# Ledger of designs, part 88: designed miniproteins, single chains, continued (4)

Each design is a single chain, and the fold is of that chain. pLDDT is the mean over its residues in the fold that is shown.

## One batch from the design tools (miniprotein)

Design m15245
Fold by ESMFold2-Fast:
Structure m15245 (fold): chain A 73 residues (1-73)
Amino acid sequence: SLKEQMLKAIEEAEKEVEKLYEEGLISEEVKKEVLELLEKAREAVEKGDYEKAHEYVGEAQEILKKAVEEKLK
């Protein structure tokens, strides 16, 4: 189901955030910001707002991508 797909994506993103933080590739501030967006995505899924959930996950992924790219420069 779409709900299961969204929840899986959020869980995978949360695991990636923890891994990137443990490896020193993102700051505490980036970790907090991304986890807040993923929490909002979970709330959107619970309300049946899958469009909003997808937007929050996308925003979280873009923040992580940019943070990792900046760290590797």
Scores: mean pLDDT 85

Design m15246
Fold by ESMFold2-Fast:
Structure m15246 (fold): chain A 64 residues (1-64)
Amino acid sequence: PDPSVITKEDLLSIPGVDEEIANKLISIGIDKLLEMTEEELKKIPGVDEETARRIKAWLEARKV
């Protein structure tokens, strides 16, 4: 798997991320997600503060 590509399965592995949130994240794309803050991630429907932190941490880990 290419580390620059986000799959729905990868996103669903993040605690607090359901299928709807995963689809939203895929639609945004990796480059834009890496530029987003936790506050911007919280604006995604269903994403709370803890989930936003988890998503951001996961994205940082994917940077290589």
Scores: mean pLDDT 75

Design m15247
Fold by ESMFold2-Fast:
Structure m15247 (fold): chain A 50 residues (1-50)
Amino acid sequence: MEEEKIKEIQEEERKWLDKVMEDAKKNPYTAKEATLSNFLKRRKEITKKL
């Protein structure tokens, strides 16, 4: 359990969430599965990076 890394991931996730929300706003129902999958994939990459 690495709390420090979790905090950093949370901050990066927040920034990414904003980006995803903007993308979703432009294409609210476009590639819903692709968007979700990309989000999860990116999240795992961020976790691995940190």
Scores: mean pLDDT 68

Design m15248
Fold by ESMFold2-Fast:
Structure m15248 (fold): chain A 63 residues (1-63)
Amino acid sequence: MGPFELAAEKLGLPREIGRRIQEAAIAVANAPAEPDDPLAAIARLAGVSRETAARVIRAVADL
C-alpha cells in the first residue's frame, strides 16, 4: 500500500481516491508544460475537488 492510499484512509476516504491523486500528481509532474495551478490540474485528473486533493497531498507530507 502506497503513502497516498494510507493518507486517504486516514482522512476517511477510499484508498482508490489516494491512488488516483498519486497517478494524477505523477502525470502533472511529467507534463511538457507546467500548469498555472498544479493542484487544480491534479484534482481534475483524479476526479476530485481541489480541497480533497490538497488534503490528501498534505496528509502524505505529514506521514
Scores: mean pLDDT 82

Design m15249
Fold by ESMFold2-Fast:
Structure m15249 (fold): chain A 62 residues (1-62)
Amino acid sequence: MDPEELEKEVYLAFIEIALGIAKMNNDEETAKKLEELYQKARASTNLDEVKRLTEEAVRIAN
């Protein structure tokens, strides 16, 4: 496996965790924003962008 592919999968997992927390808290607005960030990160071929989107997701989930 390419190390960059693995790193991207780890970042996507962090966004999924943040989304799960928002859903557990019944925060529909935050959950919607996290879903949008997840889709953007999944579609991105730029690892720096994926990292930035993940940091944004973790920040808004707290």
Scores: mean pLDDT 82

Design m15250
Fold by ESMFold2-Fast:
Structure m15250 (fold): chain A 97 residues (1-97)
Amino acid sequence: AVDEHLEKALELAEKIKELAKDDPELVKMAETVARQVERAREAAAAGDRLAALISLSFAIMNASILKKIAEKEGREEIAKLAEELARHLAEAAAAVE
């Protein structure tokens, strides 16, 4: 279900923030993804399919950027979490009616 994948995405974003708290760029990117996930959840709850998909598209893009930054910095654990985050966001997008 959309909500289940969005909940998991928020959990992953928070875990990334905790692991990356010494890196302001990674923290800011994780916060950006979390905000986009929250917007997608609100839109989905309101039945606004288009708004939900737009927010999820931006969240997926930013999760991908987060992964690239983490890879460049040698933060493999964060990169793997960002990849898992992007997968859950893609699953949520596929589950939108």
Scores: mean pLDDT 86

Design m15251
Fold by ESMFold2-Fast:
Structure m15251 (fold): chain A 89 residues (1-89)
Amino acid sequence: MNKEKAELYIQHGRLYYAQKDYESAAAYYEKAIALTPEDANAWGNLGRVYEAAGDIEKAKEAYEKAKEISLKQGDEESAEILTKRIEEL
C-alpha cells in the first residue's frame, strides 16, 4: 500500500542522510511525499536535507509545506518549531 511504501522510502532517506548523501536522501523523501503528500514529517526531513546541502530556498519551501500540513492537522507545537527553523535559515 502507498503508506507502507512511503515508510520504506522514509527509512532509505534517513539512511542516506546519515551517510551525508543528501542527493539520495532528498530523492527518497520526494518519493515518499509523492505517495503521502500530507506527511509533515517527510516534508520536514526533506527541508533538513536541503538545509544540510546548502539549498536554503528549497529547505525553506519544504519547511513551509511541513508547517502548513502541521497546522492543518492541529499540531501547533510542530508548526512553531518549523517557523523558528525557517526564520534561522
Scores: mean pLDDT 87

Design m15252
Fold by ESMFold2-Fast:
Structure m15252 (fold): chain A 75 residues (1-75)
Amino acid sequence: MKPEVLELEVQASLHTMAGSIAELAGDYKEAAEHYREAARLLREAAELAEDPELKASLLRSAELLEEKAKELEEK
């Protein structure tokens, strides 16, 4: 894996964890912002990824995070 792809995945994971913590605390706006940033980072990782399976997995994860962020913003 390219070092840049791994770095983006790690950053996305940190934002996903921060988003989860904010969501549990009822801070839905902060949670949505973290989930959107995680999705953005995963899309960047997907653009750099050479493995089609990894690319598809990263894009799938980004879509789920964007949907979650949208749901939280509508609460």
Scores: mean pLDDT 86

Design m15253
Fold by ESMFold2-Fast:
Structure m15253 (fold): chain A 65 residues (1-65)
Amino acid sequence: HMASREELLKQAEELEKRAIEYAKKGDINKAVSYAVAASLLYTLAGENEKALEIIKRVDEEIKKA
């Protein structure tokens, strides 16, 4: 019923890729939404460091777009 740690990490990685893609395209709203979703899934998987890194990376990509 509940997602495994492996499933959470795979979903987080897909959302992270989407966030970066939207950031590079200049779609700020989608980039932030996907980044927050990825960060939440990383946190649920116990990867708190990754959760913070993704938010920072997406913010940096947005500033370059």
Scores: mean pLDDT 82

Design m15254
Fold by ESMFold2-Fast:
Structure m15254 (fold): chain A 66 residues (1-66)
Amino acid sequence: DKAREYLNKGKELYDKGDYVAAIKYFEKAIELDPNLAEAYRTLAEIYEKVGQFDKAEEYRKKAEEL
């Protein structure tokens, strides 16, 4: 499953602190599977860490609605 592969790669990059690369892989994951709640939750967490609070709130809300 390609969406799950991208999700796992994003998580690996997030754990290493590579937020820019992590965001790209999570975006690819949700493009293939829009119902992937874990990707939205992690994107919200990343955007909070980098001070993008409006984006963090949007992704958190999407995860809660899934």
Scores: mean pLDDT 85

Design m15255
Fold by ESMFold2-Fast:
Structure m15255 (fold): chain A 64 residues (1-64)
Amino acid sequence: AAIEAAVRAVEKPDGTVDAKEALKALVEKAGVPEEVVLEAILRLRAPDGTVDAAALVAEVRRLL
């Protein structure tokens, strides 16, 4: 629940999150190790620096 809640708190109306905001929320509010969040972001990040919120939650959970 904490991972999904942290991502949803920074989710944009289009269902994406800014990579920097997602990193901060997952590390500071959900207690996810920074290395895990960075690995997920590197895999999923679009050229504009956004990440699909649902995909980010799934990938972070997979890496933990």
Scores: mean pLDDT 81

Design m15256
Fold by ESMFold2-Fast:
Structure m15256 (fold): chain A 79 residues (1-79)
Amino acid sequence: MSAEIAEVLRETLERVEAAKSREEAQEAVREGLARIAVLAGADEETARRMAERIVRERYEDKSVEEIAADLRALLETVE
């Protein structure tokens, strides 16, 4: 589980760093967090709702660079 979560975070970080807009970066994080929630045992509807809430609360007003920095910090925690 931890290794799978680290891989999803790494893939999400790569997508955020390649994003052309803040909206693209936020979408990458929503998809990544939803995948992590499913790996943790949530159904897809619950996972999507949780991911949407986290992005809104944590990343709504953040730049692509700030989102990437936060994901790097999270990845260091799970590696």
Scores: mean pLDDT 82

Design m15257
Fold by ESMFold2-Fast:
Structure m15257 (fold): chain A 71 residues (1-71)
Amino acid sequence: GTAARVLAVLFANPDRELTTAELAEATGLSPAAVSRALRELEARGLVERIPGRTPRYRLSERGLAAAGRAG
């Protein structure tokens, strides 16, 4: 599914803060599809939104644990 594709990119980039545009480029999904996936992942506590003029997204501590990279 769309959320799984977005999450896979974040698992491959656990130390990075990524924009919706960067995630759309990496996944091949539309920005609208990425935005919906990010909302789902944020609601599940796997992703954190960093507010700003251009919002960025990263794995939460729970997301890092799910990726096997928390420590």
Scores: mean pLDDT 83

Design m15258
Fold by ESMFold2-Fast:
Order: sequence, then C-alpha cells, then structure tokens
Structure m15258 (fold): chain A 72 residues (1-72)
Amino acid sequence: MLSETEKRVLLALAENHEKGLTARQLAERLGLSVPTVNRALRKLEERGLVERVDGRYRAADVDLAIETVIAS
C-alpha cells in the first residue's frame, strides 16, 4: 500500500504526464520538502510506477498510477 505522500506525488505526476516534473516542482506544488519528495520518488521508482528522464519524473503508466491511488 502506498503512503499518503507517495499517492500525492504519483497523482501529481499523472496529472503532468506529458512534460513530467522535477522534485523541486513537486515540492512546491504539494507543499512538501524536496527530501520528502525525493524519498517518495525513490520508492515509486523501485515499484516501477515512476521513471526519471533528464532530471524530470513522470508516471511510467498514467492509467496504472491513477488506479493505484484510487484503489489504495
């Protein structure tokens, strides 16, 4: 099961799937610290739910990301 922070990060990435977001942009949008966002992103990458491209993060599969958030 995802934590609330991991769900919030994953949903924000699903909403911004075309361009992706940096950890800093996620922190600013969600009102979280950059270290907190980086910890959530690492766990999501380990699960294969998020990928990193050129310093930006995106949902690996937007439909799966949304399903994971609402099912948890």
Scores: mean pLDDT 81

Design m15259
Fold by ESMFold2-Fast:
Structure m15259 (fold): chain A 61 residues (1-61)
Amino acid sequence: MDELIQKGKEYLRRGGELKAQGDLVGAAEEYEKAAEYFEKAGDLGSATGARIVARELREKA
């Protein structure tokens, strides 16, 4: 369980870095991966949050 949450957090960090660099599509992909790991870990709140951010980034791209 903890390893899945750690992976989700790693993808969130990568997504944030790409967003700061202006790579909105790349950032959205990393947030989508984060959501998958959070969902596997049973953290549905974090998964939903990451998916919302990914959707917003794709809409802005």
Scores: mean pLDDT 85

Design m15260
Fold by ESMFold2-Fast:
Structure m15260 (fold): chain A 72 residues (1-72)
Amino acid sequence: KIEELIKQIADTLKKNGFDAVAEGFEREVTKLIKEKKYEEAIKKLEELAKLAESAGDEESAKLARELKELIE
């Protein structure tokens, strides 16, 4: 479930032209989750949701918030 949401978020970001953000997000958040650094992962997801929302990518923002709630 977590891996699927990470891929979905990265895919929607890439479709909206944010390839570098998608690659950085997937790498960083996957590492934090595997290391059980959930507080840092939650902060990264919140930052991503705000960034996506400000850029008009509401779908990526919603998926990022969904993953955040799942980790919390």
Scores: mean pLDDT 81

Design m15261
Fold by ESMFold2-Fast:
Structure m15261 (fold): chain A 68 residues (1-68)
Amino acid sequence: SNLEKGVEALREALEKGDEATALTVVDELIKTNDREALERALEVARESLPVNPELAERVIKKLEEALK
């Protein structure tokens, strides 16, 4: 599905430290208002904390705010 591709794109962007792509993908996922997809994206971002902590923290904050 497009949501699964979005979560995968976020994982790749976070692994590469591609801030522009990661933030764009997060904003697109938030616009879907799909709680399950946002929770999966949040888990991916948390897994990326050891790789790119600053970018991962920014993504986590956006996703946590969207899940309120």
Scores: mean pLDDT 84

Design m15262
Fold by ESMFold2-Fast:
Structure m15262 (fold): chain A 95 residues (1-95)
Amino acid sequence: MLEKTQKWLEENKEKAKELMKKLAENPDDPEVRAELLELVKKGVVTVLEELNAPKEKIEEVEELLKKAAEALKKGDYETAKKYAEKAQKLIEELK
């Protein structure tokens, strides 16, 4: 993995765990869930850009994660999960 991406992951891994702890205390908090997913989105975009993934695929993944975060913020957890899963599958196709 590229140094910049690895450094980003190390710095943000603890923040993600902290957000997950907050979610464990307030499992129905849509804002915490949305914030965690936005962090994941930024990380995924950073990795894909450093790996020179096709811009079309990066934009598609970003849009799916954005829709997932928006759904989480509105309390629509089912829709959020569906979009997050679609983003995950696209990321796997880029391997």
Scores: mean pLDDT 75

Design m15263
Fold by ESMFold2-Fast:
Structure m15263 (fold): chain A 64 residues (1-64)
Amino acid sequence: MAGELHQQVRDALEPVGRAVREEIRATQPDMPGQQFAEELGQRLMPAAMKHAELSFKALEIIRK
């Protein structure tokens, strides 16, 4: 039952993750895997947080 929101977050983050990955590859194509993972995480964290905030806001409207 926990998969629905997680799947929605994954679907929302996939295009963002793709865009960020392409940007990192364009600017730093030889970045080591560990640094790449850290950079990707740092750039995706704000998007993940924003998605969570939007989900809570939508629930507030529905709970009326």
Scores: mean pLDDT 66

Design m15264
Fold by ESMFold2-Fast:
Formats: structure tokens, sequence, C-alpha cells
Structure m15264 (fold): chain A 115 residues (1-115)
């Protein structure tokens, strides 16, 4: 299933990241646990990832607000699968994201949607 693929992806990402940044790996594992507990709630998954990223200093409040609105819209429109949301969540909790990067991610996801 898409959820099983997403959970596997997050586990592999956490294992890979743990070799470089143990704290970032813990955030990926937290994201994986949220998805495991709430597999149908992709909105909760992304909101939790954004909160973790802000708390870690990887994401400012302005960029967080933009991403929350943009990604929520794509999820509500059915344009993002569980693996897509899990991949986004993993990026948000492991790397610093600026507003220009957030806009590029939104445009890429929107362009990649099924026609």
Amino acid sequence: SDVEAALRGLRLTAEAVAKIDAEAARRVEEVRRVLEAHPEDLMLLIEHAIELAVEAGLLDERTARYLREAISRLIEEGLLSAPDVADLAAVLVTSEVEVEDAEAVYEALRAARAG
C-alpha cells in the first residue's frame, strides 16, 4: 500500500540520516510514528513535520505558514499520495528550507500532478 511504502521510506531515511545527524534522524522517526498512528491523516503528518522543523530552527514561521497552506491545498485536492507527503515531511525535518525553496517545491509538486 502507499502507507506501507511511505513508512518504509521514512525508516530507511531515518537509518541513513542517523549516520550524519542523530537529532535529525529522531525527527524523521517521530514523523514515521505519526504516520503509523494516523495513516489516513496526511494533514496531521505535514502539520506535525512543520512544527518539528520550526522547533529545530530549520524553518521560519513565515515559510512554515506558506508551506502549511500550499501543501494542505495539494492534499485536499488529492494531488499528493502518502509517500509524497512522507518525502516532504522528511525533507522539512532534516534540512533548512527558505521561502524560495518552499515556492520551488510547491511549483514542482503542482507540475507533477496527474493531468
Scores: mean pLDDT 82

Design m15265
Fold by ESMFold2-Fast:
Structure m15265 (fold): chain A 92 residues (1-92)
Amino acid sequence: NPLEKKLEEGLKKMKNKPFLVSYTPETIEEWERLIAQKKEAEEEVKEFEEKYNGDVSKMSPEELKRYAKAQKLLMDARLAETLLAHYKLLNK
């Protein structure tokens, strides 16, 4: 199974190269970019919720994928806001 083998290789790579968070200009810029996209992500999530009244079973597979991506982006933006706030607090 090619997909299963690719997933196993990905997991093995993650274990051998643990993720390290560094407070670099590039990392901060990425967090600010995610925060800037928060409003658009919130609006997209609201549009899907208003159109389908929260009933995901009425969504097409492509719409469900877009909805999931918008929700993930919103969650990532909220995490970025928290991390950026902590960075600013730690640096006084």
Scores: mean pLDDT 70

Design m15266
Fold by ESMFold2-Fast:
Structure m15266 (fold): chain A 61 residues (1-61)
Amino acid sequence: EFEGEVLAAFAEIYLALAKLSPTPEERKQAAEKSIQVADELEKLGFTEEAERIRKAAEDIL
């Protein structure tokens, strides 16, 4: 669905921000936001995509 595609795009943006952030605090905030978006994806039934995003964010944290 359109909503899942948009949420996945937001999660990728937050993951990119986390990787590019110069401070640990900014990286943590961006990674946490990507996890929040992954939780919304899981609620919509995009379980595999949500798990992929969570793992990527946890690797950054």
Scores: mean pLDDT 79

Design m15267
Fold by ESMFold2-Fast:
Structure m15267 (fold): chain A 94 residues (1-94)
Amino acid sequence: HYNLGNLLFLQGRYEEAAEAYKKAIELDPSFAEAWAGLAAALEELGRDEEAVEAERQALELDPTLPYLSALVLRRAGRDEEAHKLLGLPYVPLE
Protein backbone atom coordinates (compact mmCIF):
# COMPACT_ATOMS: atom_id res chain seq x y z
CA HIS A 1 0.00 0.00 0.00
CA TYR A 2 2.85 2.42 0.72
CA ASN A 3 4.33 1.74 -2.75
CA LEU A 4 0.89 2.28 -4.29
CA GLY A 5 0.61 5.58 -2.41
CA ASN A 6 3.97 6.71 -3.79
CA LEU A 7 2.98 5.84 -7.37
CA LEU A 8 -0.36 7.67 -7.03
CA PHE A 9 1.39 10.70 -5.50
CA LEU A 10 3.86 10.87 -8.41
CA GLN A 11 0.88 10.80 -10.81
CA GLY A 12 -0.71 13.78 -8.99
CA ARG A 13 -3.57 11.63 -7.67
CA TYR A 14 -3.30 13.00 -4.15
CA GLU A 15 -6.67 11.88 -2.72
CA GLU A 16 -6.03 8.28 -3.81
CA ALA A 17 -2.43 8.53 -2.56
CA ALA A 18 -3.69 9.68 0.87
CA GLU A 19 -6.07 6.68 1.03
CA ALA A 20 -3.26 4.27 0.10
CA TYR A 21 -1.02 5.74 2.82
CA LYS A 22 -3.88 5.45 5.33
CA LYS A 23 -4.16 1.75 4.43
CA ALA A 24 -0.42 1.31 5.05
CA ILE A 25 -0.87 2.98 8.47
CA GLU A 26 -3.82 0.65 9.26
CA LEU A 27 -1.53 -2.33 8.64
CA ASP A 28 1.41 -0.83 10.57
CA PRO A 29 0.72 2.30 12.67
CA SER A 30 4.47 2.58 13.43
CA PHE A 31 5.36 2.92 9.72
CA ALA A 32 6.87 6.43 9.89
CA GLU A 33 7.36 6.69 6.11
CA ALA A 34 3.63 6.08 5.53
CA TRP A 35 2.78 8.93 7.93
CA ALA A 36 5.25 11.17 6.04
CA GLY A 37 3.66 10.19 2.71
CA LEU A 38 0.18 10.91 4.08
CA ALA A 39 1.37 14.35 5.25
CA ALA A 40 2.75 15.15 1.77
CA ALA A 41 -0.50 14.08 0.06
CA LEU A 42 -2.65 16.07 2.53
CA GLU A 43 -0.45 19.14 1.94
CA GLU A 44 -0.99 18.90 -1.83
CA LEU A 45 -4.74 18.70 -1.15
CA GLY A 46 -4.57 21.90 0.95
CA ARG A 47 -5.49 20.08 4.16
CA ASP A 48 -2.68 21.78 6.06
CA GLU A 49 -3.76 21.05 9.65
CA GLU A 50 -4.14 17.33 8.96
CA ALA A 51 -0.79 17.33 7.11
CA VAL A 52 0.97 18.86 10.15
CA GLU A 53 -0.58 16.22 12.44
CA ALA A 54 0.63 13.41 10.15
CA GLU A 55 4.14 14.97 10.07
CA ARG A 56 4.21 15.06 13.87
CA GLN A 57 3.34 11.34 13.97
CA ALA A 58 6.09 10.54 11.45
CA LEU A 59 8.70 12.50 13.43
CA GLU A 60 7.59 10.93 16.73
CA LEU A 61 8.16 7.48 15.19
CA ASP A 62 11.36 8.38 13.30
CA PRO A 63 13.11 11.70 14.02
CA THR A 64 15.45 11.11 11.05
CA LEU A 65 12.65 12.05 8.59
CA PRO A 66 12.89 15.87 9.05
CA TYR A 67 13.88 16.26 5.38
CA LEU A 68 10.45 15.06 4.22
CA SER A 69 8.64 17.18 6.82
CA ALA A 70 10.66 20.24 5.79
CA LEU A 71 9.68 19.72 2.14
CA VAL A 72 5.98 19.52 3.05
CA LEU A 73 6.21 22.65 5.23
CA ARG A 74 8.05 24.55 2.49
CA ARG A 75 5.31 23.73 -0.04
CA ALA A 76 2.83 25.16 2.48
CA GLY A 77 4.91 28.36 2.58
CA ARG A 78 5.96 27.71 6.17
CA ASP A 79 9.71 28.07 5.71
CA GLU A 80 10.26 29.16 9.34
CA GLU A 81 8.76 25.90 10.64
CA ALA A 82 10.78 23.88 8.13
CA HIS A 83 13.96 25.67 9.24
CA LYS A 84 13.11 25.00 12.90
CA LEU A 85 12.72 21.26 12.21
CA LEU A 86 16.06 21.08 10.36
CA GLY A 87 17.94 23.53 12.58
CA LEU A 88 17.00 22.04 15.95
CA PRO A 89 20.27 21.47 17.85
CA TYR A 90 20.48 17.84 18.91
CA VAL A 91 23.07 15.15 19.66
CA PRO A 92 21.75 11.91 18.05
CA LEU A 93 24.08 9.65 20.06
CA GLU A 94 23.23 11.14 23.45
Scores: mean pLDDT 67

Design m15269
Fold by ESMFold2-Fast:
Structure m15269 (fold): chain A 60 residues (1-60)
Amino acid sequence: MFVVKIEFPSEELAKQIAEQLKEEYPFVSASVDGNTLTLEIDADVTTAIGIVLRAIGDGL
């Protein structure tokens, strides 16, 4: 399991990305505290990296 924290420009954007990731990846737990998105990913490292890159890309 991997735990990753990503800071976004706004809480609204962090929440939108969290909902998208939960819809696409049922094995991902996503939580938002302010503008910080915390991802708990129960997958291999390659899959975890892909999910993190997707979250960052959507946040641009």
Scores: mean pLDDT 79

Design m15270
Fold by ESMFold2-Fast:
Structure m15270 (fold): chain A 93 residues (1-93)
Amino acid sequence: KKEEIEKLIKEADELKEEGEELFKKAMEAAKKGNLDEAIKLLEEAIKKYEEAGKLYEKAYELSKDEEIKKKLLEVEINLALAQMALSVLKLEK
């Protein structure tokens, strides 16, 4: 159970980091006026955040650890920001 929780957290942390990198690349593409590329990168970032959130949720369900709940909340905030950015870019296109 402890090893299972540690694996879930590690995988979720990696997915969150991948999502953050994709979000950063999306914002750089948007600044250059490459709206199609920015939209595609944001959609990929959203998928990574959704996957990370599911893994943190499983880890929290198994552990009831408040530190994992904080990680879940952070990913949920990142997901909401990425969804907002996607909506804005689709309106500008």
Scores: mean pLDDT 88

Design m15271
Fold by ESMFold2-Fast:
Structure m15271 (fold): chain A 66 residues (1-66)
Amino acid sequence: SAAVEAARAEAERLVKEALELAKKGGSEEEVREKIKEAVKTLLKAGLMEEAAELELRAENEVERIR
């Protein structure tokens, strides 16, 4: 559905912003907040499994950058 596609696009945008913040040495709190927003976006759309997968992927990518 259009709502699901919009939620996925918004979540990916938030993850991208979190990764850019991590690359620039942004605060752990700010990076974590953007990842949480991405997860909440997917949860609001009913995408529970995708939310869990995105959170794990984003956290791993942040650790790889740091």
Scores: mean pLDDT 84

Design m15272
Fold by ESMFold2-Fast:
Structure m15272 (fold): chain A 60 residues (1-60)
Amino acid sequence: MSMEEAAELVRKYLLELGVGDELTAEKQIEAYKKALEEMKKLGGDPEVIKELEGLLESGG
């Protein structure tokens, strides 16, 4: 899984959570967590997963 594919998953979950009106840190973190969990289930690239985990730890 590429970084572009990871970014598309994050965008998908941001839209699903209705973040179009207001992008709060909590909603952004939730979208990242959902994307990260789906990537882990799909056996995604460990480096990409680690990078997203780093972004989550930095506050979104």
Scores: mean pLDDT 69

Design m15273
Fold by ESMFold2-Fast:
Structure m15273 (fold): chain A 64 residues (1-64)
Amino acid sequence: SPAVEEARKLLEEADKADSEGNTDEAIELYQKAIDVASKADPTNLDAGVLEVAAAARLAYLRSK
């Protein structure tokens, strides 16, 4: 699915931004990954997994 591929790339970019200390950029990219994954086909399990992973990372960064 194009949405799954896009969400995966956004999650990878967000993880990179977080590892570089760019917290605000990481938060923005995780939010974009969630948005893209949530718009995927609701039967697509990979999209659901990516959405949950991005949401968990976003919640962690917001708790700091």
Scores: mean pLDDT 80

Design m15274
Fold by ESMFold2-Fast:
Structure m15274 (fold): chain A 87 residues (1-87)
Amino acid sequence: LLEEARRLAEEGRLAEGAELHGYGVGEAAATAAGLDEAERREVAERLGELGRRGAEAVLAGDEEEVRRLEEEAERLVEELRARAEAA
């Protein structure tokens, strides 16, 4: 997955590569939090989308947008921690 994302970035497909990277990070984080398959998929897809948008913001030179998307991703990680604490 991460190797595939790197290959896409090298081909100039940065947004696609970032989406795959975010998806992989989300899968790993959700698995570590002990979430079920459906919840893992939702988290992975959301982090993948944030990765894609982040890459697009980087390409646009919008550093403020990158920071806001990073904050959004951090919030998702905090949601995973809250769920882990509740479980």
Scores: mean pLDDT 76

Design m15275
Fold by ESMFold2-Fast:
Structure m15275 (fold): chain A 62 residues (1-62)
Amino acid sequence: SVEEELAKLEKQIYKYGSKDDRREAIILVAEVTLNGLISEEKKEKAAKKAVEEYKKILRKQK
């Protein structure tokens, strides 16, 4: 569910966000992927952080 929410928010940032917003989204996705190489728990924590950061980005674009 967190990964599904992350993917949905990422699509919104790519559609409505600025170039800088898209760059930040790429970095956050990379952090989730790297944490996934360590453990599923680390991936989940990184994904939750990315979701909150994506929500902040989208709020500032309104």
Scores: mean pLDDT 76

Design m15276
Fold by ESMFold2-Fast:
Structure m15276 (fold): chain A 75 residues (1-75)
Amino acid sequence: MSKEELDREVELAIAEIQVAVEKVAYRRNPSKETLEALIEAARRYLELAKQHGDEVSARWAEEILKEAEKELEKM
């Protein structure tokens, strides 16, 4: 594995962790602010997953984003 490949994998892993953190934050304190943070984290992860060619991760991120955006419309 090259340093470039490792850096990309680390970036994707950090983005995945950030989505998990924001999901927990939203569940514990449901608000427009925590929901917007979750949406931003999910969008970041989706972009990185698509760049990495990880279709499974991209679909997972798209589902989270779609659900979060629907909830934001109700606020």
Scores: mean pLDDT 82

Design m15277
Fold by ESMFold2-Fast:
Structure m15277 (fold): chain A 85 residues (1-85)
Amino acid sequence: ELAEEIEEIRERVERLAKEAIELAKKGTREDLLEAEALVSFAEMMVSIARLMLKNHPNPSEEAKEALRRAEEAAREARRAVEEAL
């Protein structure tokens, strides 16, 4: 079911985002490079989820909400990494 697939992506994106934010707080060059990679991967997963919703004829509100939450998590992680640079 689409909502379940998007929810799974949301869980993965939130996990990646949290890890990236913690790495950005540490602030070493190695930690920032790893954080950048994690955020980029999370952003790619969000893009895939958007395509899945766009290609579905009638996405549920649950699927749309899961995507919104994933997008918010990825944006927060991107901001944290950019601010740490």
Scores: mean pLDDT 88

Design m15278
Fold by ESMFold2-Fast:
Structure m15278 (fold): chain A 55 residues (1-55)
Amino acid sequence: SREAAAREIGRLTGLSPEEILRDPEAAERAGVRMYLETGDLAAAERVGRLLRQIL
């Protein structure tokens, strides 16, 4: 569900699920920042896949 995807993105990025559902582009930017700061490509790719369930 969209809510489950938003909760998982929130866990990975630190954003609230409400923010993610309201502005999925902010979640995409947060995933990119996470990758640049941590080098965790797998986590960033997971955020991208979960965003497809919301969009």
Scores: mean pLDDT 81

Design m15279
Fold by ESMFold2-Fast:
Structure m15279 (fold): chain A 101 residues (1-101)
Amino acid sequence: MLKGEQAFAAGDYESAVKYYEEAVKKYPNDARAWYNLGKAYEKLGDLEKAIEYYEKSAELAPNTILGAYALGNAAKLYEKLGDYEKAEEYREKAREALEKL
């Protein structure tokens, strides 16, 4: 993951995606790797892929700060796509996840 984080910090989002994809293939239950992959795709403008990976991160880390952040990021991207109903649904899921902490 360090190489992926370094690439992301440098603004090299294509390399960040490559390193994070390798991480999730080796460790498919690593919620943080899925979250980071979502962030990298968001920076590349692939909002639908970013949402998929944020949802995967939240599924793997339910009722955690990471899962709540992933759900909140998915809500923000649904709003950017004009899906206001899903944006509200995911904001509520993020709130509920934080309430269970």
Scores: mean pLDDT 87

Design m15280
Fold by ESMFold2-Fast:
Structure m15280 (fold): chain A 61 residues (1-61)
Amino acid sequence: SVEELITKASKYLKDGDFEKAREEALKAMELAEKLPDTLENQIKEGIARLIYGVATTLLKL
């Protein structure tokens, strides 16, 4: 599920594994885009995108 992928991405981000955090966040974004365009799914996609952005930024530092 999108929620499970977000949870994994968050855990990797906390653990300093930015490559895996970005990978799991990307999977969450891709899955969320395939689901119905509900407010709940839009919020989940937004959270995944935020984690992806943070992980990408930290990888470039």
Scores: mean pLDDT 82

Design m15281
Fold by ESMFold2-Fast:
Structure m15281 (fold): chain A 61 residues (1-61)
Amino acid sequence: SAALEAEKRRLLIRTTNELMEVLPHDKAVEYSKRLGERLQRARSPEEARRLAEETLEEAKK
């Protein structure tokens, strides 16, 4: 749905900005790409939010 695609786009932008605050540019781009690939497979807004949160937590390790 259009709403799901909008949520995925918003999560990707927001999470990428957070990654850039935590990681060097190269690593932020790498995790952003990984999140983008994960979000393409998300079937619901809840799943999309979970994937964004998990990706950000992986980056903080």
Scores: mean pLDDT 85

Design m15282
Fold by ESMFold2-Fast:
Structure m15282 (fold): chain A 76 residues (1-76)
Amino acid sequence: MEEAEKSLEELIKAIREGNYEQALEHARRFGEAVGDPGLEAALRQLVEDYKAGFLTPEQAVRGARLAYRYVAERRA
């Protein structure tokens, strides 16, 4: 969980900074830390949608937080 929390914090920071490359990398690390390829794919899609302008930064951050909540509920 600690590694997943760190990856989430770094993902949110990258999203807010508009750093799509870092956001994608931290999304991969988050998925790897929790061992869920489906979640990793969903987070990659979230970052791509944000990059394409389909999501605001706040919408992308909300999506990332919901992914973390899903992991915390399932793994706790």
Scores: mean pLDDT 79

